# Designed miniproteins, single chains, continued (6): the designs that were tried, part 5

Each design is a single chain, and the fold is of that chain. pLDDT is the mean over its residues in the fold that is shown.

## One batch from the design tools (miniprotein)

Design m20152
Fold by ESMFold2-Fast:
Structure m20152 (fold): chain A 70 residues (1-70)
Amino acid sequence: MSREERIEEAKRGLTSKDPEVRLKAVEELGEELLENPEDEEIRQLLTLAQFDDDPRVREAARRALERLEK
């Protein structure tokens, strides 16, 4: 699967009613951001995921963004 296809799948996953699907989407976006730290779109999506209803999704998004500061 291409990077573009993975990002599009993750975007769809973020809108899922299932928190496990949203968690997987956040984890995938976090990996893509580590490969391309200058990707403003992924950074914005992860920033928004910090306000998710599920605490695991919020924590995963926060940790992904924190890894860029080290």
Scores: mean pLDDT 80

Design m20153
Fold by ESMFold2-Fast:
Structure m20153 (fold): chain A 97 residues (1-97)
Amino acid sequence: MIEEDEFLRLVAEASRAMREKRYEEAAELLRRAQEAMGGLNLLVTLAEVTALEKAGRIEEAKAVLEEMKKAIENDERMPEESKEAALNLIDKMLEEL
């Protein structure tokens, strides 16, 4: 929403970094993208977690997933079915880390 053009640029740069196996840089770019949005986005958070996992930063990846899980639980705007699906996905990722 805020700085949408900068957000899209950071996500595109992160995607390139992922393809080039620059995982630590990809994680940093995705973190900056979320800061530009002023909040957590599920898809961007999942991409950041994947980058952190591939960089070997497992504890940081788990912390990011737990933060997103809490954000989803407290999102009054999100439909119940969408909440259940998102929480199930996060729980599966936490189990596989």
Scores: mean pLDDT 81

Design m20154
Fold by ESMFold2-Fast:
Structure m20154 (fold): chain A 66 residues (1-66)
Amino acid sequence: SDLEEALKLLEKKLENVKKALEEARKNQDPVTIAVAEKELEEVEKLLKKVKEGDKEAARYVINTLG
């Protein structure tokens, strides 16, 4: 289903964004940190919506990450 595919894509994206944030913090680049933190917030927000059964959020995730 779209919800299941979106969950898999978001979980993979969440891992990648968390790793990018760790590297950005290690490099002490405030601009890159801010970008990574914004991406983390967006991914977590979409993950919550998809877990709640939001089909529009799932479609958006598949179109952008699939």
Scores: mean pLDDT 86

Design m20155
Fold by ESMFold2-Fast:
Structure m20155 (fold): chain A 68 residues (1-68)
Amino acid sequence: MSATLKVPEIDEYTVDEIIEAIEKLKKENPELTKITIVVTSGIVEPESEARLKEHAASLGLELEIVKE
């Protein structure tokens, strides 16, 4: 099972909110194995991306990031 989240950007100001959204999705959908994040501004900060990938992996989730 896969889920999609749309976010404006991935940076130090948004990463904690995105992490909380991922945790909530996994809690409500235990069978979730993949999450796709669509970044509408195209802005992805490397340190925040690394935090998201580490967190998703800790939940057993494959993380895909798509820039619009």
Scores: mean pLDDT 84

Design m20156
Fold by ESMFold2-Fast:
Structure m20156 (fold): chain A 88 residues (1-88)
Amino acid sequence: MSREELEREVALTLIQMELYIAKRLAEQGKFDEAAEVTERARELAEKYGFSKEIIDLLRKAAEAFRQGKADEAIRYLNEAMDLLAKES
């Protein structure tokens, strides 16, 4: 495994963990914090070359959290997590 491959695998794990944290924050009504965590996950996904579909879903999730649309945001997070599972 190259350094680049290892860094991408670490990024995948961190993104998955951040999305899990975002969902838990949303369950607590902490939508601004959930949006912040989701945006950090998006930045990692963009930096390490994850699919445009994942990046777009994370953008939509963060926007939905900021609008207080928790159900919509969680739906986008679940779709992104399903796509990330296919990357591993």
Scores: mean pLDDT 85

Design m20157
Fold by ESMFold2-Fast:
Structure m20157 (fold): chain A 68 residues (1-68)
Amino acid sequence: KKRYLVVGRAPSREAAEAAHQALVAAGIPSTLFPEENRVVSFVTSKEEAEKAADILRAAGAEVTITEL
């Protein structure tokens, strides 16, 4: 079973918080790192990883997806 690490680095804490709230609203597990303007999601499907990445990018975050 493949896992995916999705990391979003937002331009501001406000953008990171907005991205985190959007992920929570979409039912995607995520953790906010406010001191780093970073949101991290660990997901078990490529579809969910891409959805998380799209939400993060919509909030202005730079996104990396790593297959684990």
Scores: mean pLDDT 82

Design m20158
Fold by ESMFold2-Fast:
Structure m20158 (fold): chain A 59 residues (1-59)
Amino acid sequence: SAMDEAVERAREVAKQAVELIKKGKIDEAMELLEKELPDVYVTRSDLETQRKRLLEKEK
């Protein structure tokens, strides 16, 4: 269904954004999210905070 396709696409975008965030490529992660998930409002500070949390949870 269209909803299943949208969810799968969102998961793929989220995986790419997480990898960029882990690498410290916050600006690239923001650009990706703005392009692919325009309804999701995030700030650079939000992504920097998430990076710290991701690095603490994932060795």
Scores: mean pLDDT 75

Design m20159
Fold by ESMFold2-Fast:
Structure m20159 (fold): chain A 64 residues (1-64)
Amino acid sequence: SKEEAEIMTEMGKKLKELGRLKQAEALYRKALELDPEYEEAKKGLAEVLREQGKYEEAEKLLKE
């Protein structure tokens, strides 16, 4: 649901702030599984992918 996607996205943002990029990535991916159109989760996932050097994956996510 959108509410669960929002909660997962907020948790992902906190983990990103703590530098736990892999855990943040997992939460953003779960958020998009719950709501594929949730823009804040897409933006968060793209950002942590870029911070990990996964540039191609980040670009594919934002393209579609």
Scores: mean pLDDT 83

Design m20160
Fold by ESMFold2-Fast:
Structure m20160 (fold): chain A 69 residues (1-69)
Amino acid sequence: MLPTDVEAKIAAALASKDPEAAAKYLTDPDPRVRLAAAKAIGEAGRRYLEPLLDDPDPEVRALARELLA
């Protein structure tokens, strides 16, 4: 299970109603938060998913692959 702070950031990024609110999470040190922000932004966020395909966490790689499919 993810740490509570990371889970809260993921939820906040996904609940963002405007791209500016989501974009601040694109620079988060946690790759899962960055993945959630890229998903919330949509097509313009796809470029931020490509580095996550090489992430050391296999779950992050799997989620990035799913979002880029």
Scores: mean pLDDT 74

Design m20161
Fold by ESMFold2-Fast:
Structure m20161 (fold): chain A 84 residues (1-84)
Amino acid sequence: SEEEKKKLLEQAEELRRKAEELYQTAQKLIDEANELTKKARENPELKDQYVAQRKEKLGQALEAARQYREAVEKAKKLEEEAKK
């Protein structure tokens, strides 16, 4: 029981660390997308290129956010199991 609880908490902690990395990745991609929005305004001739790059960055950020939510939910389940 005690040994099993420790393993569950260690797995939950690893998932929490992974979630933090995914959160940071999503934030970085959002910041890059915002910079591309600024570049599109400053360079109208390249607007379509920057808009396309922004959509790609936002898609990647959404993907990282989904993985973040999955990791957090999995960690929560392991933490609840450890509460036995």
Scores: mean pLDDT 89

Design m20162
Fold by ESMFold2-Fast:
Structure m20162 (fold): chain A 59 residues (1-59)
Amino acid sequence: LEEYVREAQEEVRRYGEETGVVYESLPWPATADGELASREVIDRYLEAAKAEIDREAAK
């Protein structure tokens, strides 16, 4: 799961660089006991981050 999060973070970074937007990621989602959230939650976060980058790029 940690590798999946790392890949998702890298994807957001590259997407931001490609669109010319400097995006500072929000804290990645975690479970109540501090463990990383499921892949589905991470995927949703990734999509939300890309959408935010798209909105900034459109300005």
Scores: mean pLDDT 65

Design m20163
Fold by ESMFold2-Fast:
Structure m20163 (fold): chain A 72 residues (1-72)
Amino acid sequence: SADEEFRETADRAEAAVLRHFADLPEAVREELRARMREVRDRILASEDDLERALDLFHAELSRLVAETLAAA
């Protein structure tokens, strides 16, 4: 299903982000994981279109990554 495809893509993207920030303090990585999960859950609750859901998720993850890099 579209939801399953979104969840699979989100799982891979979240794992990649956390691998990229493996050297950050555990507390920062836990907060980042929680924020990514919140984004995922909001999009899953509100979007029926897989393409739009993926675009929104990638835009939000890009912002989180940029914020984390600027703070590091």
Scores: mean pLDDT 83

Design m20164
Fold by ESMFold2-Fast:
Structure m20164 (fold): chain A 58 residues (1-58)
Amino acid sequence: MEELVEEIRRRGREAGLSDEQIEEVVKLATELLRQGVSVETVREIADARIDRLKAEAE
């Protein structure tokens, strides 16, 4: 879990997201993991959310 959270934070920073946006994605990923969603699926969802937020900022 901690490794995935750090990957999300790193990718969010590289994408130019705000700290608030990064923490929103982290919260989403953490909640999905609690619900039993696989790490692979959570990574895909988090990546899609980061890409969407980046596109909206461009």
Scores: mean pLDDT 80

Design m20165
Fold by ESMFold2-Fast:
Structure m20165 (fold): chain A 78 residues (1-78)
Amino acid sequence: MSEEEIKKARELLKKAVEYLHQAIDALNAGDAETAVKYAEKAREYAEQAKSIGEGPIKTFAENVAKAAENVAKLAREL
């Protein structure tokens, strides 16, 4: 990875984690619609980070994407 690609992957991963936090907060509040919306955004940014990232960054992005998918599934059951 280039320095530029590493920075881009980290920025996308930060956004993914931020949206995942918002999705979990919404899920805990019983706001299913908001939880699904933010979980989908978290997954989208994580998938973008995964496509650019290598090694630990890619693995972390994969884990964030899986967590976001699980939050969305739980929210849809509310």
Scores: mean pLDDT 85

Design m20166
Fold by ESMFold2-Fast:
Structure m20166 (fold): chain A 78 residues (1-78)
Amino acid sequence: SESLEEALEEPERLLRRAEELLREGRLEEALRAAREAIRRTEELLRLGERTLPPEMRERLEELLRRGEELLERIEEAL
């Protein structure tokens, strides 16, 4: 699961960056970061649909929910 843990690092970093950008009022940059985080998380879920350990799938689903909630907040602020 090391490769899966490494794969989670980038979506997590993008979500943290999007949260920071939203706090700073940099909405267009926050939007791009949030969309990229969602896209990467969706790709990992799709590619690992039958091979992901349940714990990793739960973490990816949680990242996806956080990304979607953040995206809604950014779009509401636009």
Scores: mean pLDDT 83

Design m20167
Fold by ESMFold2-Fast:
Structure m20167 (fold): chain A 68 residues (1-68)
Amino acid sequence: MSEELFRRLKEALIEAGFSEEEAERLAREVVENLSYLVRAANKANFVPTGGNNGDVLVELVVKEIKEK
């Protein structure tokens, strides 16, 4: 789970315009601190519904990182 989430976060951050080094660092920080994911989900009033919840969480985290 955490390794898969790390990979998806890194890929999404690179697509969002972060460097590979910054994307890896940020993705690792998020995976090691799940409170960041919880904060992003709560801020967006995200309710887990069936399907690809991991991709939605990745998008929310990338948005939160961009907002600083």
Scores: mean pLDDT 66

Design m20168
Fold by ESMFold2-Fast:
Structure m20168 (fold): chain A 74 residues (1-74)
Amino acid sequence: PSELEIQQTANAVAKALQDAGNVDLANEAGAAVYQALKAGDVEKAVEIVREAGKKAGLSEEEIERLVKKVKEAG
């Protein structure tokens, strides 16, 4: 994956969590997804998205949309 694709994916995760009203979680999870994808650890990035999404109260459909983006970026 390109640096731009990784950054775009991390930003999409952060935006979804921020839109759900949790700015601190958005910053933490966005950075963690970025680092996991940079390391090539797609499974860890998916786990971060699922845990943060559930904690933020995102719907299962929104979580799976973000998971798909993470898998496509990895």
Scores: mean pLDDT 83

Design m20169
Fold by ESMFold2-Fast:
Structure m20169 (fold): chain A 55 residues (1-55)
Amino acid sequence: SSSTQQQIEETEEAIKRLQEAKEKHEKQGDEESAARWQRQIDHLQKRLEELKKQL
C-alpha cells in the first residue's frame, strides 16, 4: 500500500542504508562515490520532509 506513513518508513530505511554505503566508501578512500551517495541522501531527506508535511 502507498500510505504516507509507509513511504516515510521506507524512505528513512533507504537513507540509513545509503549512509552506511557512503561511510564504507569513505573508509575505502572513494571520495567520488561518497559524494554521489551524499547527493542521493540529500535528495531523499528532502523527500522525507515533504512526506512528513502530508501528515
Scores: mean pLDDT 83

Design m20170
Fold by ESMFold2-Fast:
Structure m20170 (fold): chain A 80 residues (1-80)
Amino acid sequence: HHQQGEQLRRQGEEAEAQGNYREAAEHYLQSGEEYEKSGQLEQAIESYRQAARLAHRAGDYGLTARAGGKLGEAQQKLEE
């Protein structure tokens, strides 16, 4: 699902540019999940990092924890 991951990443970038931080975080989280499904762990990690940052900026601590958890899991799969 590499094309879906890229599309969701662009939607996250657009939402962030508009100041919609929670929406941006949700798009980046979904982008990371699609990259992970396609085995693109480096892209998934970057998307999850953006999701965690933007969720924290939005004050959504539940989404921040979820994105942080997925980030840690993806980093572990990359054997960090």
Scores: mean pLDDT 85

Design m20171
Fold by ESMFold2-Fast:
Structure m20171 (fold): chain A 56 residues (1-56)
Amino acid sequence: MSREEAIAGLMALRPWLTREQAQRALDNLEALGVSAEEYLADPEAAERRALRALLA
């Protein structure tokens, strides 16, 4: 998946996000071990995993 496709997908799921916020969110998810592809396939499960990693 391209970075631009990932940003577009995230903004489609969360239309209140700016492009900059979407880019930062994807960078943060990847830093926590969650890929953009994983997030777009199941955002709720991916967010729960990222949150657990962040709070660990």
Scores: mean pLDDT 78

Design m20172
Fold by ESMFold2-Fast:
Structure m20172 (fold): chain A 73 residues (1-73)
Amino acid sequence: SMEEARKLLEEGQEAFSAGDYDKARELLQEAIKLDPNNAKALRLLGLIYESVEKDKATAARLLQKAKEIEAEK
């Protein structure tokens, strides 16, 4: 549900802020499965892939999708 996606995003944000990037990645991936157009979840996951995973290609795709969604507001 969209409510569950929001809760997963909130928990993922808390994990990200705490520096628990493994937990943040898992929670944010689940949030995106429920809400694929959640720009904030996509942006946070992109930052994890860029900075922690060192996967620049995956990071670029996630961050670009987040920017495109935010531009539609």
Scores: mean pLDDT 83

Design m20173
Fold by ESMFold2-Fast:
Structure m20173 (fold): chain A 88 residues (1-88)
Amino acid sequence: SALEEIQAQEKAFWQALLDYAFAKTDPNASPEEIAAAQARYDALLPQWEKLLKAYELVLRGKSIDEIAKETGLSKEQIEALKRAFEAA
């Protein structure tokens, strides 16, 4: 489902963030290991920023069309986010 896809993206971002944080703070980590962790984090960051913006706009009561225009997310993903907030 669209919600499961969003949850998988969130999990992937948080894992990349933690991996990068651990690599940066490990005195035994090689520059290549740190660079690889940073590259994965950087690759996932734009999608995470789109999700954060979508969450903000959902909480502000914006329409699905407006959120899609501002974030570039699919209408199905935005509908899933709205349903999740309504069910919480």
Scores: mean pLDDT 84

Design m20174
Fold by ESMFold2-Fast:
Structure m20174 (fold): chain A 87 residues (1-87)
Amino acid sequence: MYRLLVSLVSDDEENVKKFVEEFKKWAEEDPRVLRVEYAITKHDGKYIVDILVTAESLEAAEEALRKIEELAKKYNVEVTGVHIEEI
C-alpha cells in the first residue's frame, strides 16, 4: 500500500469545495483508491487543503496525484507540497 499526501492553497472557498467534491467522486469510482481523507483550514483569507490518499499500489497513488494536479489546474488551486510513501 502507498500513502499520498498533497497540500494545496487557494483564495477561493467555492473553488476548493468544487475541487474536493470532484476528486472525491473520481476516487469513489477507482477501487485501487482505498481511502481518501481531507482537511480544509482557513488562515488569513487563504484556504489550505490537505489531502491524504491510501492507494493499493504506487501506480494508483501516482494516478491519484495526476488527477489532483489536473483538478487543481481546473479550479485554480495551487499545489504547495507532495509526498508519496510506501506503508
Scores: mean pLDDT 88

Design m20175
Fold by ESMFold2-Fast:
Structure m20175 (fold): chain A 58 residues (1-58)
Amino acid sequence: KQEAIDYARKAVNAALKGDEETAVEYLKKARSIDPQAAEAAIRALEDLGFKDVAEKAK
């Protein structure tokens, strides 16, 4: 769903800004709406080198 994708995008942007806490919060919101969208975002964050954020969101 578009809403989950929007939260996933906000999570990636927050991680890029160094706001780890906000990134994890948005990933949790995306997961509550669409777990598949959240999983894709978590994998993207791992590929970008944000493994700590990705692990906390699992």
Scores: mean pLDDT 79

Design m20176
Fold by ESMFold2-Fast:
Structure m20176 (fold): chain A 61 residues (1-61)
Amino acid sequence: MVSSAEAREAARRAGASSAAGGTAAGAIGAGLSAEEAARLAAEHAGASEEAARAVAEALAA
């Protein structure tokens, strides 16, 4: 929940779309791990592997 705002900011900083940030935030809200949230953002919102990794690192930190 608090991590949802961090997920959106991490996606923005990594050069991912707002859709990627929203996907990550939704996944976290549904109880998925930060790594799973990053994978969903990469697969479904078109984020690059590097952007998805950056989102995962930011959420895990």
Scores: mean pLDDT 68

Design m20177
Fold by ESMFold2-Fast:
Structure m20177 (fold): chain A 118 residues (1-118)
Amino acid sequence: MVTLTESGGGTFAEGSSATLTHTMTGDLSNVFELGWERQRPGEAPRFVASITRSGIVDYAEEYKGRFTISYDAANSTLTLDMNDLKKEDTAVYYGVAYVFEGTKFVRVRGPGVTVTVV
């Protein structure tokens, strides 16, 4: 089983930058993709960004060019660099791992980290 631990949340000024990280522990053998989701108050969780083990990245359109996802395999750490923060970026951000389970995959979600933009 894989476990995710997120850090880097807090309160940030509009127009500033923030960096979120999640670190994976446990059996990483079947992890094929890592990402970030966000949940704004009163909304369903939405996709933010993902990266595969081979370095293929994907972004939701609203974050493209403003957020950058990267992965450090040596430390099993996924980073989301958030630039030009907007009040609408206020959300709980969840690290996610996609793990093979036989012929299917399961999505493992971390406990989340709160980002507040003022």
Scores: mean pLDDT 81

Design m20178
Fold by ESMFold2-Fast:
Structure m20178 (fold): chain A 58 residues (1-58)
Amino acid sequence: SEEIEKLAKELGLTVEQLLEAIRGIRSGDPVVIAVAKRELEEANPDAAAKLEALLAKL
């Protein structure tokens, strides 16, 4: 939980927004993934790129 809270703060998101974005990107559904990425880009363009890079390492 602390790691999620720290990451959310670094990305300029709430913990809830970050968790929703992670679920969307990890859904395996191209439409859901596209929506999650779009919402991240609208909140913070850098957040989408950073989160994708982080998830690619997991």
Scores: mean pLDDT 75

Design m20180
Fold by ESMFold2-Fast:
Structure m20180 (fold): chain A 91 residues (1-91)
Amino acid sequence: MKREEEERRREELERALEELLERVREAAERGLSEEERRALAEGLAEALRALEEMGLDAEAFRREVLELMTPELRALFEAALARLRELLERA
């Protein structure tokens, strides 16, 4: 029986996505340190990948995130996505 486990994982992912979007919005308003921007970018890239694997609307999430990003955070996010894609292609 995996329905409860799947629901729990979906709820956890949704909460993580809400937290990440909140941090992106906060970053746009006040700015972040380079370390904070890198951590956010990596987290966002991993969340986008998880959405793709679960068959959820990754494009809607990507659009929402990109609208809130500073140019610096966007560059780090794109770099993190490229790294994840390279690792997956190599596997």
Scores: mean pLDDT 66

Design m20181
Fold by ESMFold2-Fast:
Structure m20181 (fold): chain A 116 residues (1-116)
Amino acid sequence: ATVTVTTTLEAKGEAKVKVSVLDVDERVLHEEELELKKGEKKTLNYTFAVSAADAGRRRLLVFVEVLEGEGEVKLSSTVTNAAAGVTTRQSGVAKEGETSVLEVADDTPAAARAAA
């Protein structure tokens, strides 16, 4: 089975952000740093293989940390489980020095927001 994480970032001002995708054990599956221009909208797609033993029990954490920047960065993340056909969408915002955390799973109804 595969899980696809689609994360969209929209910057109100110029920003440098770090995007990390972790599993429930806080193992880093993907990590990158991006520079966003004022008013820029960027979409990131990541696909991960899921073991048969973890099928239907998958949770992913999407961390968006604003390392430097002016104003807010809006974010939304969608997770699709290709085997189940289920899609979960969450959204949040972050400012410089803040981290927005989106917990996404087939059954996850809400996003979590964390501040530094």
Scores: mean pLDDT 69

Design m20182
Fold by ESMFold2-Fast:
Structure m20182 (fold): chain A 69 residues (1-69)
Amino acid sequence: SSKEIETLNYISQVLGQVEQLLLQGDYQSADQLAQQAIDKLKKQGLLDLAQYFADLYKKVPSLLQSRLS
């Protein structure tokens, strides 16, 4: 659906911003942004998408390490 595509685009955008903050060494802002996104999805009742985002966020540091290696 349109809303699902918009939510997936939102998740991709936030993950990109988190990745950029991590590359800049701004771990506090990265964590805050990730938590805000998870909370927003939970507040909207999108619990499956909140879990999906949380799982992707956990993989971001590993993906960055893979690119640097």
Scores: mean pLDDT 75

Design m20183
Fold by ESMFold2-Fast:
Structure m20183 (fold): chain A 67 residues (1-67)
Amino acid sequence: MQQEIAQLESRIASLEQRIAELEAKLAELKADPNADPKEILELEIEIGVLRVELGVLKLVLKKLKSQ
């Protein structure tokens, strides 16, 4: 359990970092008047999927810490 908690915390931190990097890229694309709207939409979808994964991992971590 303690090893699983440490692994989940590490995975959550890595996911949060990846989401932050993608959000930075999305901001750059939205600032570009020649940016492809399809590329913006694809990035928004990817960020959304990763945020759902992050939420699930945080719920699992919370449940493990409550045991």
Scores: mean pLDDT 83

Design m20184
Fold by ESMFold2-Fast:
Structure m20184 (fold): chain A 89 residues (1-89)
Amino acid sequence: MSEEEFDVEVDIALALIYSALLKMDAERARKQGNEEASKLAEQTIAEVDKLIKEAEDALSRGDYETARELVEQAIKLAREGGKKLDELM
C-alpha cells in the first residue's frame, strides 16, 4: 500500500480505539446515573463513528486527503469529548 494509505489506516485504528474508550465512559456514566455525561458520551460517540465511517469511505475511493481530514476530526472530537466526560464524572 502507499505511505499515505498506511498513515490513514493507522489513524483510523487510533480513532476506533478512542471510540471504544468513549463507549466505556458512556457505560460508566450510565452506571453512575449521570444523565449529562451519558448524553454527551452518546452524542460524541455518534459523531466520532460517523466521521470514522466517512473516512473509511474516502479511503476506499483513494481520497487520502479527505480521509485524513475526517479521521483527524474524529480523533480531535473524541479527545475533547473524553476530556469533558472526565470533568463531568
Scores: mean pLDDT 85

Design m20185
Fold by ESMFold2-Fast:
Structure m20185 (fold): chain A 60 residues (1-60)
Amino acid sequence: DPRIEELKQQLKETVEYVKTKAPELREEVIEHLRGLLKHPDLPEELREPIEEAIEELESL
């Protein structure tokens, strides 16, 4: 699904942006991603990428 691949790419770009340009947004982005994991309409294919992104941001 092209939309899922696009969202995965946006997720990677967001993580990289926080790590390199905006570390002050780390907590806010983590909270947002945790909210997405609890959303009933979240595609299953995005669950693991989002969990990995949270772990990467928490490891900073």
Scores: mean pLDDT 82

Design m20186
Fold by ESMFold2-Fast:
Structure m20186 (fold): chain A 67 residues (1-67)
Amino acid sequence: DILKEAEEAGEKAREEALKDPNLPEETIEFTAELHKIAVLAKRDPELAKEEEKKVLEEFKEKVEKEK
């Protein structure tokens, strides 16, 4: 199950990023999502493109609200 594998990779990336106290929450979330997409891209590039769009949109929305 590629979704489960991707979710696990994202969770691991999030835990790793959380060890660095200098990383903002938005960056931690974005890093976790990117690792999920990397796993998806290896198995299904079309599905990965769809997920990447959602992740990028969420990240941009958070950055835009800070303005």
Scores: mean pLDDT 74

Design m20187
Fold by ESMFold2-Fast:
Structure m20187 (fold): chain A 68 residues (1-68)
Amino acid sequence: LSPEMMAEVNRALARMFIAIGKMLKSKKDYEGAIESYEKALEFAEKNGDKETAEEARKNLEEVKKEKE
């Protein structure tokens, strides 16, 4: 894969994991949601996507509070 294609893949993966995390949170699977948001944050950070990384962090904070 070219560097440009890898950037697009990492962006897509980050957004996909945010969506998966939201789905798992709606099912009360807080541990699965946390894992998905952590993966989203990792891919967003690898891609330098500050907006997606911030969204992943906010969702992580929310799900951790809801788990309590």
Scores: mean pLDDT 81

Design m20188
Fold by ESMFold2-Fast:
Structure m20188 (fold): chain A 97 residues (1-97)
Amino acid sequence: MKESLLFESEVSLIIMEIAIGKRLIEEGKFEEAAETLRLAAEKARELAEKYNSPLLEKAAELLEEAARAAEEGKAEEALRLAEEAVELIVEAAKEFK
């Protein structure tokens, strides 16, 4: 139960950081968006290793790609990749009881 609450808290934080990154892209703040998405990717990767989750590992990879797209000014691609990462994170959360 305490472990599930910590996982839920960590997942919520990552989703919040992705939402901030998406807003920064919409505002044209691509460099700040890329930094925010990379931070979210690092946290997702750490969580993937801790809980042995292939879905979170894939989400981290998508967030790294989203950060790269953002720094290249590819707003639509960056937003799509970030949304795909959120879907994988939500699916990973469903694996925990």
Scores: mean pLDDT 84

Design m20189
Fold by ESMFold2-Fast:
Structure m20189 (fold): chain A 62 residues (1-62)
Amino acid sequence: GEIRERAQRILDSAVAALASGDEVLIRVARHDLGEEVVEAIEAGDYEKALKLIEEKLLESLG
């Protein structure tokens, strides 16, 4: 659905930011997505990261 597709795009952008080594981009990702999402990405648990992003998007719609 649209929420999952949006969450995937957000995840892809966050993965790119974390892989860049740019401290500013990393801090922005931590602030916007939260530490739990960033920790999941750093652990390689992309399924957990995707679910957490989907939950945040659903919360913002309610």
Scores: mean pLDDT 81

